# Ledger of designs, part 87: designed miniproteins, single chains

Each design is a single chain, and the fold is of that chain. pLDDT is the mean over its residues in the fold that is shown.

## One batch from the design tools (miniprotein)

Design m3009
Fold by ESMFold2-Fast:
Structure m3009 (fold): chain A 70 residues (1-70)
Amino acid sequence: GEKLAKELLEAAKRAEENAKGMVEKLRQEAERQSSDPEKAQQLLDKAEETEAEGKKVVEELTSLAKKLGE
């Protein structure tokens, strides 16, 4: 139980860090594409989707770690 719970918490932390990094890159690219509003909006939409998916993964892994750590 405890080893897997720790690995799940580490995976959750990495998933959060990876999602934040990708969201930042997508938002920076959207700013660079300011001359193409449609492309900029697509990048912003992808950033929001990536952030939402990252939060979901973190919550699921954290919940599983809590159950296994008992």
Scores: mean pLDDT 83

Design m3010
Fold by ESMFold2-Fast:
Structure m3010 (fold): chain A 94 residues (1-94)
Amino acid sequence: KKKEIFDAAFRVYHAPDERIGEIVAEARKKGLDPEEILKAVFALMKVADVPLTDETARRLAELAGIDYETAKKALEDVLNNPELVEEVRKYLES
């Protein structure tokens, strides 16, 4: 299911704000964890050198229908875990 999470995160990353909630809701219906999707989105942002800020965590939490504390924890996990960033980088090369 890791590829499915990365596929969902890639769609969220490239989606306009109004589509993010729909993408995450669809992923939830498929049994994917929205916290894991957010972590993959933050990892994609890190790979793309997009700043990971508290403002970004708040915005994505609101759009995805996830609580801010969950999004903040996901952001901190990505910043403290280079493994996820490396896995996402390899996914993009596939």
Scores: mean pLDDT 83

Design m3011
Fold by ESMFold2-Fast:
Structure m3011 (fold): chain A 71 residues (1-71)
Amino acid sequence: DAIRRRAIAQLRRLRRIFPDEAAILDAAIARLQAAQTVSDVIAIIDDTQRQITNPRVRAILSDLRAQIQAA
């Protein structure tokens, strides 16, 4: 629950900062809202990172994934 909310909050911030990636990030946020487990959250972040073309956004998602695994 806390991990899912943290991931959603981070993707919402990225959507505002990188509007060119908004469609991919919005789809990921919708998937995260339906996520039931930490494994689901990690899988959604991994899938999203593969779809992102901006290397800065990819790096931020990689950092988010590491933070979730460390929690």
Scores: mean pLDDT 84

Design m3012
Fold by ESMFold2-Fast:
Structure m3012 (fold): chain A 81 residues (1-81)
Amino acid sequence: SKRDQLSAVLGELYEAASRAKSAEEFVEAAARILRRRFPDIPEEELEALERRLLGYDITNPEDLLAALSDAVALASRLVAR
């Protein structure tokens, strides 16, 4: 179901965010998760997310939450398609 797909991708994104020590590490993990879960994702949407995520300093809690929220928002839109 769409709910099960969303639950799975949210869990993977949360785990990736918790393990990431840099924006680059989170970007690579989030991109791999999103490409695997949504193979038909438009590359321009993923590239736009990657550029936004690289702008964050994830050592700051506010930026880590914003980065995770941006990745979650894209995943939610993709599941809703």
Scores: mean pLDDT 85

Design m3013
Fold by ESMFold2-Fast:
Structure m3013 (fold): chain A 108 residues (1-108)
Amino acid sequence: SEKEKELKETKEKLEEEIPEFVEKALASAEKAKPAVEKNLDEVLANTPNEKRREAIKYMAEFAKTGDLEKLLEAMEKEFEAIKESLDEYEKEALEYLLELLREEIEKM
């Protein structure tokens, strides 16, 4: 009951925040681009998890290009990497976030 209420409130907040999140993500990518270009190879060399390496590569591509599809792919790979450590409500909230982000990108 309480967790179901928290999940509903989280979903409602995500729906309201997604457009601003996309704008902020694009601005953050542009600012991060020089650091990504300098540090990518070292970060990848120190990342043992294959799904996290894939996520980092997609995030780096997003920073370089501003391609929101790459941001979505990065977030999906990170979700796959952490999925087994999440409870059912956290999984549903993150799956909903990914769905909202996909829909917002498709509207652009």
Scores: mean pLDDT 83

Design m3014
Fold by ESMFold2-Fast:
Structure m3014 (fold): chain A 84 residues (1-84)
Amino acid sequence: SMEEELLERIRRAAERALEKHPEEGRVTVSELLEEVEEELKDDPELLRKAREIVVEAGKLLLEKHPDGLFTLEEFLEAVEEVLK
């Protein structure tokens, strides 16, 4: 489904963000958004939807983690929550 494709591509973007910022295995929403844009540059419609989802997931994450640093698992859990 489109939701499954979005999750997989956001996961790949988050993995790349972590590879570029290996400190404590955490990244920011801004770092994730940069990699999401690169991952989905070939699909503008899917990119638009992914950005909306990542922003909403970021709001949930910031409420739980006010330091603004998140693990891959925390990002994917928040993205899944937004998609349900």
Scores: mean pLDDT 80

Design m3015
Fold by ESMFold2-Fast:
Structure m3015 (fold): chain A 97 residues (1-97)
Amino acid sequence: MSEKELEEEINKYIELLKSPDPKARTLAAILLKEIIEENELSSSLLRKIVEALKPLLSDPDEEVRKAAIEALKAILKKSKDEELKKEIEEALKKAEE
């Protein structure tokens, strides 16, 4: 995919994370994780995905929360931004309270 097509797919899945259907939110988080694992994303795109995923750590559906946790862990492995990594680690720790 071109960089523009990749950003458009990311934006589409970020919107899908807001779906009233928990299955759609779970799928969106899984697809974002796949994009993160398969592509080199800018720090700004990774930050955008983190901000979209953080609310899902408090989602009423357990599968949505699990998918969001796995997507955030993928960002931790790919990101070179130490400040972003710390933010993700703190969010994940709070989600397990």
Scores: mean pLDDT 84

Design m3016
Fold by ESMFold2-Fast:
Structure m3016 (fold): chain A 110 residues (1-110)
Amino acid sequence: MDEIIEELLEKFDLDPDLIRMIVNRSGDVELAEMLLRFMEEHPDLTLTEEAIDTLLELREKYKLSLEELRRILERAAELARKRGKSYISKEDVEEAAKEVLGELGLEYVP
């Protein structure tokens, strides 16, 4: 855990407490790196802890790749911006997942 946090602190020019939160929530280095890269690309948006937890649940439930999760995040960001928000909520992720899973030919089951 600590070694992974140190590597990500060197790799990403983001708030150290944010990096630690994402690593602790994601449980996976590859997912943590994807989430941190997404945040660097979207400095106008924050990810809530509930949004991260929802992405983890979707990953396990639907066997999603990191590319598919990133697609859900990009769509959730678009939905959050259209709603005039500066953060991505659980609801934004769930709505984005319904759309992205539908495009992949998968049924969204709550």
Scores: mean pLDDT 79

Design m3017
Fold by ESMFold2-Fast:
Structure m3017 (fold): chain A 76 residues (1-76)
Amino acid sequence: SLEELKERVRETLLAFGAPEEVADAVANQIVLFVETESKEDAVEMARRTTIAAMSLYLDPETARKAAEAVAEVVRE
């Protein structure tokens, strides 16, 4: 379900060290991408949105790893 997807994305971001409010906001945005875009576009948009948001809070390598983990969650 979309609620399960949101929770998986949120938990993934929290595991990488994202602040809770940021993890919630990014997870909500990614669910919107999944509802409105093709799967391929949703995966790419999720990756880009996650790297942009996480780069404000995490080091570049960790932000990149978080973005790839989130993209994989969306791809499934």
Scores: mean pLDDT 86

Design m3018
Fold by ESMFold2-Fast:
Structure m3018 (fold): chain A 86 residues (1-86)
Amino acid sequence: SLLERLREALERSKELLLELAEIYEKQGKLDLAQLLRDRAAQLPAIFEKIEAAYEAGELTDEQLEEIIRQIEEENRELEKIIEELK
């Protein structure tokens, strides 16, 4: 389902944001690490808002697919940044 794909994409975002935060913390970039942890902490609320909008008919299947695609693209960029920092 689209909501299952959204959940998986956001859970991947959380993992990547927390991994990047740990890397920045080890580099002494504490403010950047905290910003990434704060973003990760917001992801469950983002899921709930998107799910509610979709279930209310405020988002079409095509609009939800586009949101998921954008999250998946952002995740690929995060993966690239993490690999370059290793």
Scores: mean pLDDT 91

Design m3019
Fold by ESMFold2-Fast:
Structure m3019 (fold): chain A 63 residues (1-63)
Amino acid sequence: RPLSPEQKEVIKKRIDSLSEEEKEFLAEVLKHMFELLGKELKIESNEELIEAYLEFMELLLNS
């Protein structure tokens, strides 16, 4: 099921508060996870990182 707008805002704030090193680590984890699903991820901005994380969370909730 999709995440609520409130849940998405909480996630955005948490990701925005991460250090650059933590954001890079999260991006690498997400790229690896999507690679296993046969998808290529391009994460070059904080907004793209947030969108990738939200997509991953929605995939987990629908599993």
Scores: mean pLDDT 77

Design m3020
Fold by ESMFold2-Fast:
Formats: sequence, structure tokens, C-alpha cells
Structure m3020 (fold): chain A 61 residues (1-61)
Amino acid sequence: SDKEITKLEMIKGMYEIAIASEEFIIPNLPADMAEQARARIEQLQKEKEELTKKIEELKKS
């Protein structure tokens, strides 16, 4: 439904903010913590991609 798609697109936007926040802090972190932050970014990007695929599936009817 259109309402469900809108909700998922808003959640996708929240992932984009979370990724940007992690990217922002990396230059200020020790190497080990920067590595952990990069791992979190990869996980967030993966979750965002799965959400994007779900949105596409809902739209393709």
C-alpha cells in the first residue's frame, strides 16, 4: 500500500542519517574504533539495501 511504502521510505531516510553520523565521527576516532564504525556502516548499508528491495517489491504490482 502507498502508506506502507511511505513508512518504509521514511525508515530508509533514518538509515541514511545513521550512516552519515557514523561517517562524520570516523576521522575523530582511534584506528580500532574507526574500524568498528566502518563495520557498523556496512551493516546499516546492508539493512538499507534490504529495505530498498522491499520497497521495490511493494511498488512492482
Scores: mean pLDDT 86

Design m3021
Fold by ESMFold2-Fast:
Structure m3021 (fold): chain A 55 residues (1-55)
Amino acid sequence: LRIRAEMEVGAAEGLRLMLESSSKLKGPEEGEKAREKGEELTRETREEAERRIRE
């Protein structure tokens, strides 16, 4: 079995990759903004998952 923390962090990484893939289809400027938003979302999701696990 895997620890829940690792699974949630993995999910955040997967979400970031999906956003990056979608952005490449829409064009370079959209991709750049989505990439930055994806990184911010991944950071927030990771911190939230860490907080939830500690509770």
Scores: mean pLDDT 66

Design m3022
Fold by ESMFold2-Fast:
Structure m3022 (fold): chain A 64 residues (1-64)
Amino acid sequence: SDALRLLERARRGGPSVADLIDRAIRAYRAGDNDTAITYLTQAIIRSTNPDVRRLLRRAIRLIR
């Protein structure tokens, strides 16, 4: 999944938001896209890294 590849890259670049990304990955794999998007949105708000924020926004678009 392209979304999962983006999330794995974001997790490596953003240790401060890795917990939120892991929760989002679990929700996405369970088919709960709304919960996944909620966690990814929180990760974007918390992250100060523009590369991580860009990867997370792209992942949200693929999941949505």
Scores: mean pLDDT 89

Design m3023
Fold by ESMFold2-Fast:
Structure m3023 (fold): chain A 66 residues (1-66)
Amino acid sequence: SMELSQRALEVKPYVRDVLAENLDLDGGTLNLLSMGIAGEAAARSDTLEEAKELAVRLAREYVEKN
């Protein structure tokens, strides 16, 4: 849906920032991972605030495992 796509795009920068600050990834990998995590968070949330909180948590979990 349009709402899902908009939530993903709005939370993507927060994911990208967490990943870029903690991992040495090339731009291509950083973009793909950021969009993937943002998309998952948006799909698993009903609001922008929930999606943002979940996206940051998922990004931090990815950092902890890698």
Scores: mean pLDDT 85

Design m3024
Fold by ESMFold2-Fast:
Structure m3024 (fold): chain A 94 residues (1-94)
Amino acid sequence: SSKRREELLRKVKEVLETKTGFDEETKSGLLKYLEEVLKTAGDDTSPEDLIYEAVYKYITEEGKKLGITDFETLKKQAEGVAKQLLELMKEIGL
């Protein structure tokens, strides 16, 4: 539902601002992709899948800018970042 998606965006923003060592560019980039994913994904998409998709898009686009074409490396990095965010969100009651 829209309320659950707004709640997810709020909690991810809180985690990024207060619980991560990420720089401002990384935080804003992840939030941008999460907002894009939330606009296009189906209502039945899980919070975990929404976060993973947003992180994967961010890591893949940044990797392309750095000339990284090894999709397995980018996938592994995206899985690590998504796992970190999900664990931090669980700590704040999600």
Scores: mean pLDDT 78

Design m3025
Fold by ESMFold2-Fast:
Structure m3025 (fold): chain A 64 residues (1-64)
Amino acid sequence: LPSEEEIAKAVVEAIAQHYNIEVPEPKSVEEALKLMEEMEKKGAPVTVEQFKAFVKNVIEAVNK
């Protein structure tokens, strides 16, 4: 089962890849959130709140 950390990392990587933004690999959910704020500042149309909601929904779906 993927952890919240693994899910957060995968989502950050997918968004960075889709918008062609280079980001370092996050080591924790907290770092992933900071990277999402930086990507939003660089013009990615995904807010930190939307990211949090998405990660939560994936965790809930996986735990079913």
Scores: mean pLDDT 74

Design m3026
Fold by ESMFold2-Fast:
Structure m3026 (fold): chain A 55 residues (1-55)
Amino acid sequence: MEFKKPTSKESLENLKRILLKRYPEKVSENDTDENVYAKLEEILKEKPEGEDPLP
């Protein structure tokens, strides 16, 4: 679960790295910060990866 849209460039860059590793079919390394955030919203609407009941 994330807070509201990230405000720092570092936060957006970290989000991009995570999404590239987890959802390479949704996110590209060429995506802008805005695109990355939009993709994240779509993924969260469908199914967050943290759906598993594992700690």
Scores: mean pLDDT 63

Design m3027
Fold by ESMFold2-Fast:
Formats: C-alpha cells, sequence, structure tokens
Structure m3027 (fold): chain A 64 residues (1-64)
C-alpha cells in the first residue's frame, strides 16, 4: 500500500515535470488523497507520518 502511494506521487512528479494540464495534476493528486485516507486507519504512527509527508508533497506539486 505505501509502495502504491509512493508510485502515485512519482507519477504526479512526472506529470508535473512533463507540463501536463492542471486538471490531470488535480486528478492524480485526488487519487493520492483517496488512497492515503483508505490506508491510514490500518497503519502504525510511523507509517501514518510517512503518508502525511507524501500527501504534503502531492499538495505542494498540485499548488505549484
Amino acid sequence: MLEELERLVEALRRAKAAGLPQETIDAISDRVRELAEKIKPNMTPEERQRVDRLLAEAEALRAA
């Protein structure tokens, strides 16, 4: 699950670097948020902290 979330954030980084439309960036970012919310309840505090960092990165990429 964390690996899948990391792959989505990597896809978001690549989409942003490729200059894809904001709508595409928003869609990938929304998927990152949805997956994070689904996995967080079953995680340790350390894993949740990692998820929160990935969410922060995705939001920063969306906003930039």
Scores: mean pLDDT 81

Design m3028
Fold by ESMFold2-Fast:
Structure m3028 (fold): chain A 75 residues (1-75)
Amino acid sequence: MEEELARRGALLAAEDLARAKALGIPVEEVVEALAAYIAAAGEEARRAAEAIARAAEELGLDEAAEVLRAAVERA
């Protein structure tokens, strides 16, 4: 169940990242926004982001995985 939710989260993250890039939003701003969210939401959000990043790597969504890992490290 949690693994399936992480996979869905990875697909959504990839879609959101593609949308942000299409709108001209710098990847660094996406990382900063996610890091701020993780810092505010706490430990559960950090764990969820880590699980989603791993699922993104398994699915070959490398850019989404990099953004999520950077956000976790900055949070």
Scores: mean pLDDT 83

Design m3029
Fold by ESMFold2-Fast:
Parts: C-alpha cells; structure tokens; sequence
Structure m3029 (fold): chain A 120 residues (1-120)
C-alpha cells in the first residue's frame, strides 16, 4: 500500500470510531498545501476503556506526496489511571518500509524502543 492509501485508511478508521461513539473528538484539523504536496492532519480525542480508564490521544499525520512520498505519524497517548504517557513516531515510505520509534513512561519507568519493518 502507498503512503496516500494508508493515510486515507487511517482517516476512514477514525471516522468510523467517531460515528460509532467510541471516540470523543476534542480537536480535529486538516491543512493542505497543494503547492508543496503536503497534507497535515491533527486529532485530539478521548475514550474510556471497558476497565474505566480514560485515554487521551493526540495524533499528527503528515502526508508528503511530491518529493518524499511518505507518511509521518506521531501519536501521543496518556492514561492517567495507569500513570502512563507514551509517544510513537512512525515513518511509512513509498517502498513499504516502516521506521518506528516509541517512548513510554509508566509507574516511574521510562522505556524506549526502535523498530524497522516492511509492510506487505
């Protein structure tokens, strides 16, 4: 799948979650720079898990369609009941490679991981 196809699927899944009442959107913004071939999508939303935990997520997705042809996803998740705060940045390339870097803090512990894989 191309970066554009992943970006459109991401937006479609988020729309579905919103329509099913599973996601409360606090802020949603999309900016398109057609000259540079860059689309920026930002979402701030909350949901409650079946266990009663409050999850706040901040998503930034930047689609590059001209020079780079890649999708950059930045996700930040906070769960106060678990003392959890996590950030992940993933870059999906036209070649189907994904480079991801995550950092999380929970219960006073900080963990950082990096991964590179190829998506079919």
Amino acid sequence: MTPLEYFEKLKAELKKLKEEGKLTVEEEKEEIDEEKGVTKYELKATFTTPEGNTVTLKLKATLYEKERKELVIELEVTVPELNFHGKVKAVLTEEGKVRARGREVHDGKTEEEEAETVIE
Scores: mean pLDDT 76

Design m3030
Fold by ESMFold2-Fast:
Structure m3030 (fold): chain A 88 residues (1-88)
Amino acid sequence: SKEDIEKEFKELDDEVQKLEAEAQALVLDPATPKEVRRELVILGAGATVLLMNARIFLDLEDYDRAQATLSKLKALMAELRKKIAAAS
């Protein structure tokens, strides 16, 4: 339903904000290797783009594309979490 997808969007938006804050702390740490910093920046930017696209599809009432975009976001966030854990 629209309400279920809106709830999922809000939950993922909150999780993205938390993961981006954790990634930013690592990106700003000079002890973090350059390749790891690059990967974290790219994954963080990707999460932001997918979150924006999901919002656009929701506003267009394109729930199928919104759901597909949120699924892609969940996969990207899982990869970002793994990179953060490996760098911490």
Scores: mean pLDDT 89

Design m3031
Fold by ESMFold2-Fast:
Structure m3031 (fold): chain A 84 residues (1-84)
Amino acid sequence: SKEKLRQIMAEYYRELAKKYEKQGFTELANLLRQLADAIENGDDEKVKQLGKQVAEQIKKDINDPNLAEVLANHIERATAKVVA
């Protein structure tokens, strides 16, 4: 179900936030937790906004520009899919 998919995605981003927080990316971790909450609550407008903010923060925090672009594009595609 769509609700179960949202719960799985929210849990995935919360685990990702823990991983980035351990690496010192505190702002990225906080944005990922906010994104997870928005996904779980079905707040499609917040999901779009936070997805873009997470993508921008990845580009700022990840020093490999090619890796940052791949990760940012993945977040933007995943958030677009969940709000469709």
Scores: mean pLDDT 84

Design m3032
Fold by ESMFold2-Fast:
Structure m3032 (fold): chain A 73 residues (1-73)
Amino acid sequence: MENVKKLQEHIDEKVRELREAGVSPESGDRFGDVAQDALDKVKSNPSDKKVLDEELKKINDTLKEALEEHKKE
């Protein structure tokens, strides 16, 4: 479960960044949904590094979008 642990640690770090930024509950919920979907996909393919890399990218993209939306609110 190395890939799952790596993804979980990355998610935990990004959740902390969102909390410190004061992002809205709506943007936080959207990030949470993406994070849960990413975890489910990596758990289904725990040895596939390509899946891990794709899900890490999705989480990073979603974090960036949440932070940008927070600036526009």
Scores: mean pLDDT 78

Design m3033
Fold by ESMFold2-Fast:
Structure m3033 (fold): chain A 67 residues (1-67)
Amino acid sequence: SAAEDTAAARGALEAARAAREAKDGATSYVALHEGQRLARESTDPEAVALAREAVREGRAGLEASGV
């Protein structure tokens, strides 16, 4: 559902941000992957926007962790 997709995307974004601050590459990778999946599969524009931001933050977190 749109509500579930939005909640999942927000969760991925929060996880990605926390992982980047902590330099936790493994969590950044998981958040990036979840963001990519939701951006492809969700039809809700808010969920897609949050998912895309999770992808950007996850990618930045991987870069910051040296992965």
Scores: mean pLDDT 85

Design m3034
Fold by ESMFold2-Fast:
Structure m3034 (fold): chain A 108 residues (1-108)
Amino acid sequence: MQKEEEKLKQLAKDLQKKMKRIGEENMKRISASRGALIDELARLLAGTPETQAEAALRRLSLKMMLTSIYPELSPDKKEVAKSIIEDDKKVSREGKYTLQAEVEKELA
C-alpha cells in the first residue's frame, strides 16, 4: 500500500514538471515568432528612404505593426520595440512628430 501511494505522488510530480516544460517551450515558440517580427521591424528602420513617400510608408508600416503586436509582446520584446522607436526618434529630423508619439496616441 505505501509503495503505491509514493508511486502516485512521484507520477504527479513528474507530470507537473513535464507540463511546466511544455508550457515553457510553447511560450518560447510564441516569443520567437514575435521576435522574428521585431527583427523585421528593425530591417524596416535600417534602410534610408530616398523619397518622402517611402519615409511615410515606412513610418505607417512600423506604426501598424507596433500597435497590433505591442500588447501581446513579452516584457523583453517590449524593451526591444521601445529601443527601435527610440532609434527612429534619434534619426528623425522632425522630433516633434515621431513614430513614438503616434504609437503612444494609438495605445492610449
Scores: mean pLDDT 56

Design m3035
Fold by ESMFold2-Fast:
Structure m3035 (fold): chain A 97 residues (1-97)
Amino acid sequence: HMKEKLKELIKKAIEVISKLRNGDTSAIPELKEILVELYKLLEKDPERQEKMIAFINKKVEEFVKNKDYDKLIDFAINRVISIAKELGINLTKEDIL
């Protein structure tokens, strides 16, 4: 079921964000992979899906290159909240902290 897979990925994203917030930068590749998979499941239009995946990859790579981990964390939190909202889940930043 797509909804159950999306919920599971959201839970994994929250866990990985927690690791990154605690200084575990080795979690970054897993975070990027989870965000990409979430958008592949949510967005059915191939062009919009490709553009969103490219945007995520670009932003993650930019933050990593600049060692801007606080911005990466905030970006990931905002993406997860946005995705949860698409599923009718009112997820806040405090719920991820």
Scores: mean pLDDT 83

Design m3036
Fold by ESMFold2-Fast:
Structure m3036 (fold): chain A 73 residues (1-73)
Amino acid sequence: GSDIFRTTNLTNDALNEGQSLIEQAKRTGPQALLQAADQLRQQGEEYLKSISGRPSGYVLLGLSDEALAIAQS
């Protein structure tokens, strides 16, 4: 149905935006990566408030953890 395609598009948008934010932060430095991780976590938690938003929420939380791991390397 229409709702499935909408959810997939939202998840792809969240993934692309989150990856772009991490790439920008990598060019700036570890402090920017920590800020990106915090922003991605906040966005992910907002998405998790809705059942339809959970796939996007989990993606953003995973990207937040990735940004933290890169900052700590």
Scores: mean pLDDT 79

Design m3037
Fold by ESMFold2-Fast:
Structure m3037 (fold): chain A 79 residues (1-79)
Amino acid sequence: SREELERLVAEERERLAKDPDDAEAWMRLGLALFLLGRYSEAGTYIGKAYQLEPDNPEIRAAARAIASGDEEEARRLLE
């Protein structure tokens, strides 16, 4: 639900407050924002994840899902 995605956004922001180099947290934040329709923020945060870990296959998959508008894949990657 939207409320679950908003809670995830808050949780990942808290995670990043403790560790701003946590690429997984940037990726999860970007995916949640994408699913909330906040596309500009989603792109920015996925870009941050990619800069931290450019060879991470999950981050690459997340970037592709956002670029193609694949909501099903975005939800799968958050599981």
Scores: mean pLDDT 88

Design m3038
Fold by ESMFold2-Fast:
Structure m3038 (fold): chain A 80 residues (1-80)
Amino acid sequence: MLEAGRKLMQIMMEAISLGLDGTEVAQILSRSLSLSKSKEEAIKKAMEALTKKYGKEVADYLKPLVEEFATAMFEALKKS
């Protein structure tokens, strides 16, 4: 759980550095995870939502952090 929280904080900080609302980005990621049955589906839904809201360039910039966060969250869920 600590690793997933750390990755979420990194995404929020990067979003703020781009002039975005970090809380809104966190909500998009949380919703994408809740609606997804797999890590791959969660990443796809998150990227679609970020692209729709902020555009492809911003979404592509955040993609590596989104992948790290989804990986950490799904690894934490395996332990529960």
Scores: mean pLDDT 80

Design m3039
Fold by ESMFold2-Fast:
Structure m3039 (fold): chain A 96 residues (1-96)
Amino acid sequence: SQLEQLKQQIADLAAQIAALKDQYKDAVKQGDVAKQIAILEQIIGLEKQGLELSMKALSLVDDSDRKTILELIGQILREIGAILDTEGELKKLKAK
């Protein structure tokens, strides 16, 4: 189904974000601020793509499937939180 394909795409993006977070930790250890900024900008881009896919998934759920709707709303709220956290870290780096 389209919903299952979207769930797989969201999982693939989550794996890419995890790999970038590991690269970010290495850039922090090296003191490479330019690389840290570049990685966080990439993470924000992927997090925003994940949010868009989650919103699209929500639009495909039948209105009577309240359980799936609530699960997706919870996921969307967590994704928004992750974007705000990453943007906050990026602002800290750019201010120093």
Scores: mean pLDDT 89

Design m3040
Fold by ESMFold2-Fast:
Structure m3040 (fold): chain A 80 residues (1-80)
Amino acid sequence: SKIDEVLARVDEIAATKSDDEFVEELRKLMEEIFENYSDEEAKKIALAVVQHLGETLDRDTAIRAAKAIEEVWQDYEDKK
């Protein structure tokens, strides 16, 4: 599924980047998702990513990454 493809990309970024670079790359990935998918699909993907981060990353990195996703989501809602 598209969600599985995005989760695989998140894992690739996490494996190859520092925590700070990971958060920035994840922000960019989420911006692309909100730009290119319907609101319903983008939100479904964002929620799946947030859950995945909590299951796969250390708590501090997961919290920072989830906050970045929430900021991208909020920016998109504010632009409507």
Scores: mean pLDDT 83

Design m3041
Fold by ESMFold2-Fast:
Structure m3041 (fold): chain A 70 residues (1-70)
Amino acid sequence: MDAKERAKEIMRETGEALGDSGLADALQQLVDRTAEDPETGLKGLEAVRDAAASRPLLAEGIARAAEALQ
């Protein structure tokens, strides 16, 4: 499986686990943007994960997706 496809799957699962299909779509778009510019995008994912520190499921999902893209 392509790294981008795996990261998008993780983000889709994360958004679904949080009960928000709009969030699932937004997180998948974030993966697409990261794949186009991995250095800047991965830094962006880290910032979003840190901002989501009070939301453990979201933070963990973002961290796993970022790991899959590396």
Scores: mean pLDDT 76

Design m3042
Fold by ESMFold2-Fast:
Structure m3042 (fold): chain A 65 residues (1-65)
Amino acid sequence: MNVIREIVIREIQELTGLSREEAEEVAEEAAKLGNVEAIAKYLMENYGLSEEDARGIAEGILASL
């Protein structure tokens, strides 16, 4: 299992309150967008994350794959 991916999933759970399974689904869907700006926008619009948190998670998603 990728350690960076585990950290990203945990951070998504902490910021959104989602279950582990839901957080994994969010990470997979966001990763399909392929760049930090698109992923950050997706997270902000759908999960209410701040721009700073959304960008951090977006970078983590891309680095974990």
Scores: mean pLDDT 81

Design m3043
Fold by ESMFold2-Fast:
Structure m3043 (fold): chain A 65 residues (1-65)
Amino acid sequence: MKTVTFTVNGHTATATLEGDKLTVAISGDLSPADEQAAWQAAYDALGAEFMRAYLAGLAELASKL
């Protein structure tokens, strides 16, 4: 589990990565554009970790075949 907290346009956002599942919790009401920006920031911060977990899963499956 990896957790990162950041701020987008005055709103506090917390991104949590559990294995290959990314969850973003944002405080307050956001416009759709601000929500999308928060998700992009979460992906940028945790995307490398997510991709690493995904590739590790593929390698594990390949080793079984």
Scores: mean pLDDT 70

Design m3044
Fold by ESMFold2-Fast:
Structure m3044 (fold): chain A 79 residues (1-79)
Amino acid sequence: MLEEYERLQKKILELWATMTPEQQAEFLKIYAELQAQLQAQLEAARATLSPDEFERRALELALQTARELLKKAEELKAK
């Protein structure tokens, strides 16, 4: 899990470093949207799950968000 998360973060940072200022601005908007979605999902999970279940779900959601961020970064670079 940690190794996959680190790999995703590194790839996102590498893509971001190769982006134009315009692509970086668009990526930051996407980042903000996905972070807002993650916060909403974490809030819903916290309200319905036990602490142990919440911790597991939070890790799943963080990994899903990292994967989606990478996908969006790759899509922006393809434009």
Scores: mean pLDDT 82

